Designed miniproteins, single chains, continued (5). Designs and how they scored, part 94

Each design is a single chain, and the fold is of that chain. pLDDT is the mean over its residues in the fold that is shown.

## One batch from the design tools (miniprotein)

Design m19255
Fold by ESMFold2-Fast:
Structure m19255 (fold): chain A 64 residues (1-64)
Amino acid sequence: SLEEEYKKRLEEIREEYDRRVREVHEEAHRNNWSWREIFVKMADQTEEYFEKVIKLKEEYKKKL
């Protein structure tokens, strides 16, 4: 169903975000980033996550 497809894609977006968050922390540790540098990178990842969620909602709202 469209609802099941929507939930699956939403979960994929969330899993990608969780993966990217882990990568940011690993990169920060390797490169000895400041807390401010981590904040900026995290803000970018969070913004991208919300943009993907909004686009997905718009796509499925048009079909439902």
Scores: mean pLDDT 83

Design m19256
Fold by ESMFold2-Fast:
Structure m19256 (fold): chain A 92 residues (1-92)
Amino acid sequence: SAMQEAALAELEALAREAAARVRAGEPLDTVAAWVTRRLDEIAARYGLSEEQVTQIEIALAWMLNEWAADPSEATVARLLARFVALARRLLA
């Protein structure tokens, strides 16, 4: 649906900005707190379930740790692609 595509686009934008912030050297705790607030806003806007939010939060937390360990363009792109695929499945 158009709402699912809009939600997916906002989740992808959230993940992309989180990666950019980690690469810019922002403290991981600061980026994680920002991600949690933004995800809550998206969840409220699109009516995401607690289960959907929990799975997305777990995925984003793993990605933040991976990006902190390896901020390479290849790792950022690979994890973003996996995240978009996961989000698409959760929103279906």
Scores: mean pLDDT 88

Design m19257
Fold by ESMFold2-Fast:
Structure m19257 (fold): chain A 82 residues (1-82)
Amino acid sequence: SMDERLAEEALAVRLQLSEAPDDEALRERYAALLEAMSREALRKFLELLAKEQEKRAGKSIPKEELEKIIDRIVDEHMAAKA
């Protein structure tokens, strides 16, 4: 789906940006992807990002706490876009 593709592309760009934080083209692409995202796409992106970060760090957050954190971030981001 479009939401899944946006979430996966945003994860890829975010990971590239973590290695090159001053890359203007990557920053512009990341901002455009976030702006295009629905609430569902943003939630999927944050879930993918959390999973990737947990895998790399060897840390995990209880599922219900992670869902609450994601819900708050999604609500704050969507409110800022409105």
Scores: mean pLDDT 81

Design m19258
Fold by ESMFold2-Fast:
Structure m19258 (fold): chain A 95 residues (1-95)
Amino acid sequence: SLDEQAAQAREDTLSMPLRFAAVSTANMLYAAGRISREEADRIIKLVNEGRYKEAAEMLREIAKGLQRMADNGITGDYVFAAMAEAVAEKLEKEA
């Protein structure tokens, strides 16, 4: 189910090292057409600069948008929302 896929995506993302989780998720969201290249590069730059709170806030806003699209019928976006939220949670713990 999509709920099980979202739960698995969250667990997988939480198990990654922080930097790899952030870079992998930003690049995946870009490749999937969910964020722009500029947004992906900004997330990566913020993480590289240790600006974890700002990166987390950006990922939380992206996750909210993905969750809203999923609630309106783009159900696969629940998986992407779960990944973005997991990265934000990891960044918040280090901030």
Scores: mean pLDDT 88

Design m19259
Fold by ESMFold2-Fast:
Structure m19259 (fold): chain A 59 residues (1-59)
Amino acid sequence: GDDIVDQSHDIVGDAISRGAPQDVIDQLRSLSNQTEEAARNGDNSSAQSYRDQSESISS
């Protein structure tokens, strides 16, 4: 399993559970989708970059 993809999905779920603003949730969902796509294509560097952006936005 791709820990990076799982982490990106968890960040979205946590933001929703904590009542984050809709704009933040939308950004996190977009980044999660980009992380998953990059990981599927074997682009681990891009996947990690998108996941790191998700962490930055969720903090």
Scores: mean pLDDT 82

Design m19260
Fold by ESMFold2-Fast:
Structure m19260 (fold): chain A 72 residues (1-72)
Amino acid sequence: SEKEELIELAKKVKSKAVVPGILEHSKDPRVRVFARFALTQPDEDVGPVLAQGVAVASDEDLPIIRELLEKV
């Protein structure tokens, strides 16, 4: 599924650089909680946290999350 692809993509992220974009574009409180937590982590630990955010994201947020993750 699209969500499963994005979870796998998120797990590979090794940079906080994507997180401000997620916070700018997503209004989902659950996604925002994981995005804010990712900002407090070292770059190597960002991926697993973002994957948790993708797992709880609504389908309406998936297109922008995909676009942001594909840029890193």
Scores: mean pLDDT 80

Design m19261
Fold by ESMFold2-Fast:
Structure m19261 (fold): chain A 87 residues (1-87)
Amino acid sequence: MELATSNIEQQEKEFTELLESAKKAIRAGDLETARKHIAAAGIQMRSLEEITKNEYEESGNEFFVKLAQELLDRVRAEMAEVKKLMA
């Protein structure tokens, strides 16, 4: 799997959709569906982290790495907030 700068925007959209789906499930009282969406976001984060490291080593694309790190930080923070809503 290869990532370009435009693919970071696609990843951001996918993470946003997963986390919004999790929040919607929490509001509906469906904690099992919420956990599934959070787990899917977590798996996608790990994949993006590995690809980001590989991209940095191969191309030295600083803008891509910065955008990916910003996305990972935001998703991690939002996942923490969504988990708090289940408590």
Scores: mean pLDDT 77

Design m19262
Fold by ESMFold2-Fast:
Structure m19262 (fold): chain A 86 residues (1-86)
Amino acid sequence: EEKELEELKKRVEEIEKKLKELYEERKEEAEKFQKIADKLAAPYLAADEEEKIELYAKFIEEVFGDKELAEEIKELQLKFLEIEKE
């Protein structure tokens, strides 16, 4: 399990770097990001932990148009949630 946590941390670093690059590329679309966030805010506040992960993945997909990145972030967050429950 320690080795699994180390692999997850490495994947987090890679995803954070990719997200930083994508946010920098789309810096001019900040208002579009805010509108998508506002649309998802009420469902997010009412959601449980797993639903919040789904909504964040949907936000990433809508903002960046990268379904693969959204699925990877979702999978990673669900794995962290499972580790924290055990």
Scores: mean pLDDT 73

Design m19263
Fold by ESMFold2-Fast:
Structure m19263 (fold): chain A 96 residues (1-96)
Amino acid sequence: EKARKQELIRRLRELLARLARAVDAGDYDAAVAEILRAAELFEEAGDLKTAAILRELARQLAEAAAAGDRLAAEITAAVAMLLLAVEIVVLERELA
């Protein structure tokens, strides 16, 4: 259990860093792909609720990007990054 949570935290931290770089570059296709990878990691961990929220955020980000709605894309990406940061802290606290 502890080793599985440590590996999940490591992967989520690396993913959050890649997501932040994609958003900073304005690469919303890459950002959507990273959010979907995060959803898969949470599904593998059995957290289906967090996975469902991430899939919906990825869908909203893709729609905003396709529409050229930069403000909606920036807000949606920021919400996804905040959710991932919070979930990492929760997992870290569970290991303490």
Scores: mean pLDDT 89

Design m19264
Fold by ESMFold2-Fast:
Structure m19264 (fold): chain A 88 residues (1-88)
Amino acid sequence: SNRDIVVQIARETIDRLRSGSMTPSQAVIWFIQRARDQGLDVTLDDNGQQSISRLGPVSSANVARSFMQNYGVDQSTIDDLRDAIISV
């Protein structure tokens, strides 16, 4: 399901954040683009990418939370990704 795809990408995003390979905003951009690559009906144009790239950790976590909520992701997974984002 689309939810299961989003959960899997969230786990991959957490791993990348914890490895230090991405900033919070970079991780959120990667998350959304990866969802699109997996066939979800989501778009992130250049203006959207630029807007997210200027966000701090808390705002980046809020973007990820809203995206995950739209796909019915459970609160536990949302909290795991939020904690990974704000712990950087």
Scores: mean pLDDT 84

Design m19265
Fold by ESMFold2-Fast:
Structure m19265 (fold): chain A 79 residues (1-79)
Amino acid sequence: MKEELEKLKEEAIKAIREAMKKATEEELKKLAPTKSPEELEELRKKAEEREEGLIKEVEKLAEEGNLELIEKILEIAKA
């Protein structure tokens, strides 16, 4: 069962990174005409901080053995 938890954790982290990367690039591209390069860089940094924070939460849920919440996060990231 721990092997399933580890695989689910890895899949969730991968899905989060891919979803956040796409969402961030799309949002920054959409804002580029109305924002300065400095503002866009700050938004990118904040998005990266949110991504890392979410990954740490997934790792914490895996440590706690909370399979159901990790599955829910994976579903949200894929949506």
Scores: mean pLDDT 79

Design m19266
Fold by ESMFold2-Fast:
Structure m19266 (fold): chain A 96 residues (1-96)
Amino acid sequence: LPNPSSALGQTISYANSLKNQGKYQKALDTLERRRRSVERSMGPQDPVVSLLLVEIGQIYKDMGDFDKARQYYQQALSIDPTNTVAQQNLDEIAAA
């Protein structure tokens, strides 16, 4: 069985590859399945959930859905207020 850190990294890398190919729906589905798995094994307040919510938000931002992107980044910060990537992405949306 791959360790959780290796599996997380592989999932994010795969989703980012799909996003770069314009396969946004498949990238979202990949990240959402991982998020549900982490929530079940580690709980919904785990910092890894915050990280996955940021990745989902970035895909919505790339799709031009800034309202959904903002919601995901805010949810990520509610779980992990120290998530600097979520804060930076919220600041970018606020400037747009």
Scores: mean pLDDT 83

Design m19267
Fold by ESMFold2-Fast:
Structure m19267 (fold): chain A 63 residues (1-63)
Amino acid sequence: SHMDAFIAEGRRHWEEASEERREILRDIGRTLRGIGDTLDRLLKERQRGGELPPKGTTLPLSL
């Protein structure tokens, strides 16, 4: 029936969208991890060069 075809097509679109969403989320996760690694390295480099106090709030970047 017309309704059954409509439901089947909707389900297929949902499945395809779900798979694409999972792939996008994986790519986002990978990108975020890369950004995290880069930020960690930059923070370590700044601390090595800056000899900041052992604790206390670090002031924002004074460009």
Scores: mean pLDDT 69

Design m19268
Fold by ESMFold2-Fast:
Structure m19268 (fold): chain A 94 residues (1-94)
Amino acid sequence: KLSDEEIEELVEEARRRLEEEPGISGGFIEMAVYFIREGLLAINEGKDPEQVLASLLTALREFAEDEGLSEESIAHVEEVAREVFERAKELMEK
């Protein structure tokens, strides 16, 4: 459904947006990007996008809390993940 190129473009957009938030470490960004890519691969294999997104958001929040991110930074991470998945769903409808 998603091409390898579309997945990499979505992952690059997520990385760029996370890098724009001053409260997020590079290590957290690499971890978040890894899980976002894994989620995109899972929906490409036919898993329910809403279920994958819910699991991803839970994992991202737990790791962000462990890293000591502010609620503002956590909200930004969650927004990026949601918007990336909305874009992925749009691309898959083509």
Scores: mean pLDDT 83

Design m19269
Fold by ESMFold2-Fast:
Order: structure tokens, then C-alpha cells, then sequence
Structure m19269 (fold): chain A 74 residues (1-74)
């Protein structure tokens, strides 16, 4: 479970950055950050069997919640 969600976050983030032409050294714009958050949030929701987020804010809330649960599980 944890490994699947972590892999989904990494893969979706990398794919979104690649589509936007961003490298690890680039600072995304607010619009690019929202696009990355939506892509990652949707991938995390799919991996966890949760409903897909409808907005970047919902995606960020989901990502934070899942990250917290992964950390709390030690």
C-alpha cells in the first residue's frame, strides 16, 4: 500500500513536470504547480481507491492527508 502510493506520487509528479518541460532545478509557476498537484492527487486517489480530486486545492489536501497517514504508520 505505502509503496504503491509513494510510487504513484513520484511517477505522476515526474510525468507532469516532463509534460510542462520542467527539470528538478526549475521553479514552477502557480499554474504549473496546480497542474502538477492535480496530476499527483489524481494518481494518489487512484492508487488508494479514493475519489478523484476536483481541484488543485482538493488534490493538495488529499496528498497531505495521505502523506500524514504514511508517516503515522511508522
Amino acid sequence: MRERVAAAMREAGEAAMKELGLTADDTPTAEQEDAIALAVGRAVAAAAGLPAPASAEEALALIRRVAKELLEAE
Scores: mean pLDDT 75

Design m19270
Fold by ESMFold2-Fast:
Structure m19270 (fold): chain A 111 residues (1-111)
Amino acid sequence: PPEVFAQLREAERNADAEAIEAAEQQLIASQSPEVLEEVLAALDKILDKLGGSVEYDPSLLRRLVVRGMVLLGKSAEELRAEGLSPEEIALLILSAVLGRSIEDIRKTINR
């Protein structure tokens, strides 16, 4: 939601760690549990194929989704409404966070 993104940017600008955490939690809580679960599952599967040596806990995966949404300026809910699959949303988030193209990530996981 645009208001939650604005709140998070304000908190980051002020270096307010408590406000940043509160805004991130609010952004997660604003997502459909079904959409969030599907995107988290897709992201976990992609990360497993990329490295396999590190097990990501659900908290770390949720933080990765939040960072991706902030970088994209769109929520997972909005991307799903635009017709993107959970896998496409997870790839877009990972692409934004890692600074790599979706094509480059796909080449790595399809080895």
Scores: mean pLDDT 72

Design m19271
Fold by ESMFold2-Fast:
Structure m19271 (fold): chain A 88 residues (1-88)
Amino acid sequence: GPLLRAIAERDKEEFLKAFEEKLSTLPDVLTKEQVLDILRELGASDRLIAIVEELLSTKPDYLTKEEALEIVREAVDRFYEEALEKYG
């Protein structure tokens, strides 16, 4: 319902903000493994990690911060939409 969607949107925004803050401490170009390491440090679930790995599989070995943020945003959106459909 609307309450669960509002909670999910808040949690999604908080997670993405934390990810952006960690990205700010890294070089302008980063590896796929560095992206995954940040997610693990932030306590991302195995399912969220799997979605990110799938999205990263189509990309070169190196990413810009903007590309990394876009991929993680897409993965987080998919993760929370799946959770809301299954448990909302």
Scores: mean pLDDT 82

Design m19272
Fold by ESMFold2-Fast:
Structure m19272 (fold): chain A 100 residues (1-100)
Amino acid sequence: MKVEERLKKLEEIIKELEEALKKVDNPEDKTALEIRILLYKYEKLLLKGEDEEKLEELKKKALELASKFGEKAVEATEKMLKVAEEEAERLLEEDRRAAE
């Protein structure tokens, strides 16, 4: 998948999740959706080459929300952030190689 295609898909997913968030009354489900939105926004910023300070701000916010569910939720969120970083790096390298 090209970076441009992934960015478009991420924008669509974020929009759908933000609309779902407005319809959810359960605080636990609401927080889980907020974390998912932050994870997709984090991947989007990585693909756009945003600065480290903005990336760290989103990471911190996602981990703070996850901490409401305990240590295991924090660990899962840290793993998801790492997966997003690895996926973004892979897509950026593929896009770079295709441009060569």
Scores: mean pLDDT 81

Design m19273
Fold by ESMFold2-Fast:
Structure m19273 (fold): chain A 68 residues (1-68)
Amino acid sequence: SAMERAREEEIERLIEGAVKAVQGLIAAGESLASIQAWRDWIVRETKEIYGEEAAKRVREALEKVIAE
């Protein structure tokens, strides 16, 4: 449906934005602890709004960026 597509596009934009935010924190020289705290916060916010599966996708995307 159009609503399902819109929700998926919204989640994809959220993931892209979160990845860019974490890359910005890394570039700014923020501590690993601060970056992980921000990751955990955005994952919790995503779970509240979009549910568990979307939150898992955000966490996995950010863990890849942090591990790089």
Scores: mean pLDDT 88

Design m19274
Fold by ESMFold2-Fast:
Structure m19274 (fold): chain A 69 residues (1-69)
Amino acid sequence: SQEELEQLRGLLESVPSKYSDLAKEIIELAESLDGDQLRQAIDLFISLVRSGKSIKEALEEVKEWLKSL
């Protein structure tokens, strides 16, 4: 839904500016997703960062997951 998409945007706005293009690509891929898939994308990013992945690695893994849907 639009609410989950705005939550994802807010989360990605918090990443370092050097990853802004990658964050934008993720948002563009996410625009076609339903609310449950958007929540999964958010949860995946948070989980990857918490597990010790770098911000770059977490963003790249989220992008690949979105492309696999």
Scores: mean pLDDT 83

Design m19275
Fold by ESMFold2-Fast:
Structure m19275 (fold): chain A 75 residues (1-75)
Amino acid sequence: SLEESLARIRANIENPTEEQKKLIDETRKRLEDWRAEQVEKLKSLPPEQQAAELKRIDAFTEGVLEGIELLVRAY
């Protein structure tokens, strides 16, 4: 149930478990795979535009990871 899921999430935030660490690691892996796919798509663009888009992709990836780490470790 939603109530049970929220209780588990709260417990995991307060006491980081191997399951929470795995969630962060899996999210990082998915972001790395997504970044690789985006880089491949950028190969059709001029080098200057590739650099600008890569910078945006890296900023987005870091922001997502920081947000997830905050949610997992904030409590």
Scores: mean pLDDT 73

Design m19276
Fold by ESMFold2-Fast:
Structure m19276 (fold): chain A 87 residues (1-87)
Amino acid sequence: SEKEKALEALERAEREVREAYRAGEISDEAYTLLMAALHEARELIEKGEPLEEVIELLEKALAQITDPKAKRIVERLIRELRRIKES
């Protein structure tokens, strides 16, 4: 289902963020902001909210992130969610 694919994409992004943070590739500020946004995204998906609402939330978080590695992870997640929505 769309929900199952979206949750799987989110779980991959959460893992990438945690691994990048442990490796010192993401700042404390970017990590805190991004994990909060991913948590809110998970809640929206689990409640069955439209993926466009999830994408909008992630795009707003992306605008606040200056860390290049964190930006790449969020951009990839947004692209994956758009693909899931289009299928």
Scores: mean pLDDT 88

Design m19277
Fold by ESMFold2-Fast:
Structure m19277 (fold): chain A 91 residues (1-91)
Amino acid sequence: MAEERIKAVTELFEKAKPEIKEEIEKLVKDEKKREEVLKALDFEVERELENQKNWIKLNPNISLKEALEKTEEALKALKDTLLNYAKGLEE
């Protein structure tokens, strides 16, 4: 059922978010700039999680494996985008 996939995807985002946060905190030394990147992290994680939940609800026949693979790709893209943003702020 869709609920099982939504739970698994949600847990994957909950595990990934603290790891991305830790990398941002190590990369960005300025407190104000760091807060800006962390706000972007919160926004992008919430937005992407809602996108994944909606996609699962609209596609009830997808496998758990497909849902997790799509989520891992989205998290990788999100992480790369935020870390590049953080690196730009440290110039």
Scores: mean pLDDT 83

Design m19278
Fold by ESMFold2-Fast:
Structure m19278 (fold): chain A 55 residues (1-55)
Amino acid sequence: MVATATSKEGKKLELTLAEPVESGIYSPDELAELDITKVEGELNESFLGDLELTT
């Protein structure tokens, strides 16, 4: 599954997930619990804050 993650600054990442997730706001701790197999996109920094996932 591919989801778009958007930071508070409007920067976007594409996340490839092993399992489907719901759209919503995820904290860094919640993101760490997701089985993320691939990360691509414009955000070069660590996940320092909440990200909005859209599927």
Scores: mean pLDDT 72

Design m19279
Fold by ESMFold2-Fast:
Structure m19279 (fold): chain A 107 residues (1-107)
Amino acid sequence: SQEEITRQVILLGIDLIRLAEKAFKENEDKLSEEQKKKLISAIGEVKKLLNEIYQRYQNKQPVSSELVNSLKEAVENLRKIMEEAGILTPEMEQTVDQLLSALDELQ
């Protein structure tokens, strides 16, 4: 169901944010100031969009294709920044892949 897929998106998104924040904290001393700013911005964008999906889910409102596509872009951008910084873990890659798959099913 659309409701179950939306719930999966929320749970995977929360897990991705947790993993990204953990990796950021554990590698903070190895990151440039530019990398830190990019990571904070990218994590913040995923959080913002995920919160918008969560509010829609709680209010039993449909999640628009525009919102789904925005979250896909934000997740891909976060993955790229984490990879370029050398802090992208296999667990994070799996979570990204699962989240993107769930977002594809939500459309």
Scores: mean pLDDT 90

Design m19280
Fold by ESMFold2-Fast:
Structure m19280 (fold): chain A 92 residues (1-92)
Amino acid sequence: TLGVVGEGMRAGRKIPEEKWDEILAETLAKAKELGIPESVIKAHANALYEGYKGLIDKKAAEIAAALTLVTYATPGSTEEDVLYAFGIGLGM
């Protein structure tokens, strides 16, 4: 489990900052399609940002929250898929 988050973080570190807005916008659009309320995403993003204060960027926390929730809500996703998505956001 911890290894899967680490793999996600390595992938996230390779994503250039210039693409963060695009990734966030696409992930939020997918969240709306899956019926995930924006308030739930913001609550999770705020929890991550406060918990990892100084270790992750606020936008990275939003991306981590959105990717994690979208992956969790996607049919056929495994626990490893969810942890990998969480890692991507944390690695950015």
Scores: mean pLDDT 78

Design m19281
Fold by ESMFold2-Fast:
Structure m19281 (fold): chain A 91 residues (1-91)
Amino acid sequence: SKEEEAKRIIELGKQALEDIERFYKLTGDEVTARLLLLSFLDWAIEKAKELGLPEIEKVLQEARKQILNADSLEEMIEIAKKAFEEVEKLV
């Protein structure tokens, strides 16, 4: 069902954020961590579009805009975490 697929996006999102935080903590590679975060968000937005989940797509697109205006990786990760928490409430 679309609901199960939406829950899968959230599960993958939470895991990706944990993996990105761990990668950054171990390597200090902010450039790669930022690219991984943006790539994952772009994937999640595209999946929300494919599944016809406009409310989830809107939340993730807004988070992406906020991330592009963020000054630190830590701020970017917090924006993404908040977005996936908001998405979880919608499913």
Scores: mean pLDDT 85

Design m19282
Fold by ESMFold2-Fast:
Structure m19282 (fold): chain A 86 residues (1-86)
Amino acid sequence: SALQEAAALLDEAIRAAQAGDLARAVELANKAVETLREAGYTSLAEEVEKLVRRAEEAFAAGDIAAAVRYLQRARDGVLAMAKAVA
């Protein structure tokens, strides 16, 4: 499903962020947003996009831990939606 695909992309983004690879983390997180938008989860995509922007800000500030927490919140939101529509 698109929700499972988006969650998997966010898990990869979290790993990239933990490795210090901002460019890869943002690329993967943006793919998750696109996947949600194309599947019609417009409100969820907007919420995930806001969390991705906060992760980018945290990473630019050198706060990898905060960036990871924002991406984890995004993934948890996607997983909560997946449970709600199961």
Scores: mean pLDDT 88

Design m19283
Fold by ESMFold2-Fast:
Structure m19283 (fold): chain A 72 residues (1-72)
Amino acid sequence: MVEEVKKIREELEKKVSKQKADAITTATMGLLNGLSEEEALKVLLDMGLSEEEAKKALEEAKKIAKELLEKL
């Protein structure tokens, strides 16, 4: 991948989706470490997400956590 294209993509992800990507990752790790869905949602809210964004991030995190557990 051309370095300039990669930099532009990273900047766009940082502005539009990095917070959501970080939130999904955090919730996934929390669930894998034994947090309840309610505790994971609280962590997402503490990260500055809206209630709607936090719920969507939690839903994706649950899917990812399930896939990772099934491959262990």
Scores: mean pLDDT 70

Design m19284
Fold by ESMFold2-Fast:
Structure m19284 (fold): chain A 100 residues (1-100)
Amino acid sequence: SGLADQARALADGAREIAEQLKKMGVEKSAKYVEEAARLLDEAAQAIENGDYEKARTLMREAASVLEKAAELAKKEGAPQDIVDTLRGLAETARRLAEQV
């Protein structure tokens, strides 16, 4: 499924940002980003299983978690570019939820 592949690609992107946050010592935000990546992988599985309601819920939860991660990253002193990237990932997750 194209949507499932997009959800997995978003999860991979989130994990890359989590690794950058860890290298900067922004551990609390990194933990939330890793949680969002897990939710996106679960959403991809839900799409492949035909459980579209579960997929939408998981993607919306991932978006919320990524927004919280962005706020925490900003408070923990992460560069603005990383904060903006996290907000962009959250927006993409919300957009994918609307397509399911």
Scores: mean pLDDT 91

Design m19285
Fold by ESMFold2-Fast:
Structure m19285 (fold): chain A 105 residues (1-105)
Amino acid sequence: DKETLERILKLVEELERLLEELLRALEEGAPQSVLDELQGRIAKLVNEIAELVSQLSDEEFRQQLLALLGELLRALQELTPEGVRKALRVAEEMKRLIQEKLAEL
């Protein structure tokens, strides 16, 4: 699990960067084409994270991370600055949990 958790951590950090870009794009009134591109990149990254999370041997921890991914996706259902800020808070919580788990390994 350590190697898988380290890979998930890197993807969550990339997700945070894309969410920050999406928040800026929304606040600056970027064209729909820019918003669509960022949403596509975020969706692909979330799917990659979900696939790696599904490979974790710790069932309870796996379910916790999947639940947080579900909250993140629900926050992004309505593409608003508040929704993206909520998604960023969820991503930070995921990062914290992964870092704590890695410290115990």
Scores: mean pLDDT 89

Design m19286
Fold by ESMFold2-Fast:
Structure m19286 (fold): chain A 56 residues (1-56)
Amino acid sequence: SPGSDALRRAADAYRAGDLDTAGRLFHEFLRRFPSADDAPEDLLRDYGRLREAFLS
């Protein structure tokens, strides 16, 4: 889905060490897709990691 693809791109940037891009993409994802309840388990792990990095 578009939400899964957006979250995956944010996670990919984070793993690559591009924190500016990861943060921008993650906040963009949150604005467009405020609920990630239907994301697959792997994307839920990435979601948790990104929340810890950028929202804590």
Scores: mean pLDDT 75

Design m19287
Fold by ESMFold2-Fast:
Structure m19287 (fold): chain A 84 residues (1-84)
Amino acid sequence: MEELKAFLEKQIKEAVENGEAEILEDRRYDIAKEMLEKGYSKEEVTEYLIEQVREFNKDKSPEEVEKLIQEAREAVEKAYEDLK
């Protein structure tokens, strides 16, 4: 968890600093899939991605944050189904 968390935080920070939000969006599925492949549960992966969305989007409206949370949930669900 710790090493993967540091990797994800670096990627999110770089995307935010460079104004490249689309890179962050494109990576949600890949991040979810990598975590699931490493043996994290669907629930753990979902909670982690929601935490990251909340941490890095504090400047956005609650409605925008909820939309991003829903997109994160969908990315985890898709990755989970693709690994079955």
Scores: mean pLDDT 71

Design m19288
Fold by ESMFold2-Fast:
Structure m19288 (fold): chain A 78 residues (1-78)
Amino acid sequence: MSLASRIAQAVAKSLLDAGVDHETAGRIAQRVYRGVQAGGNSRDAAVDAIRQALTDAGLGDLIPAAVDAATKAIDDYS
């Protein structure tokens, strides 16, 4: 799996664990995946993509947990 895929999966799991429904979590994860790829598969791209996607979805309170999940996914990938 690419780094972007691992980040997207980690974000989706974080959202599902927080009680977000499967369809919404999937859409946000897909948006994060595209944002990470467009930003060059960097940690900064992941944080920016997560912040933007969750803010647009009205789930700003979940940004810290999603960023933590993405950070773990990045560390596990390297």
Scores: mean pLDDT 83

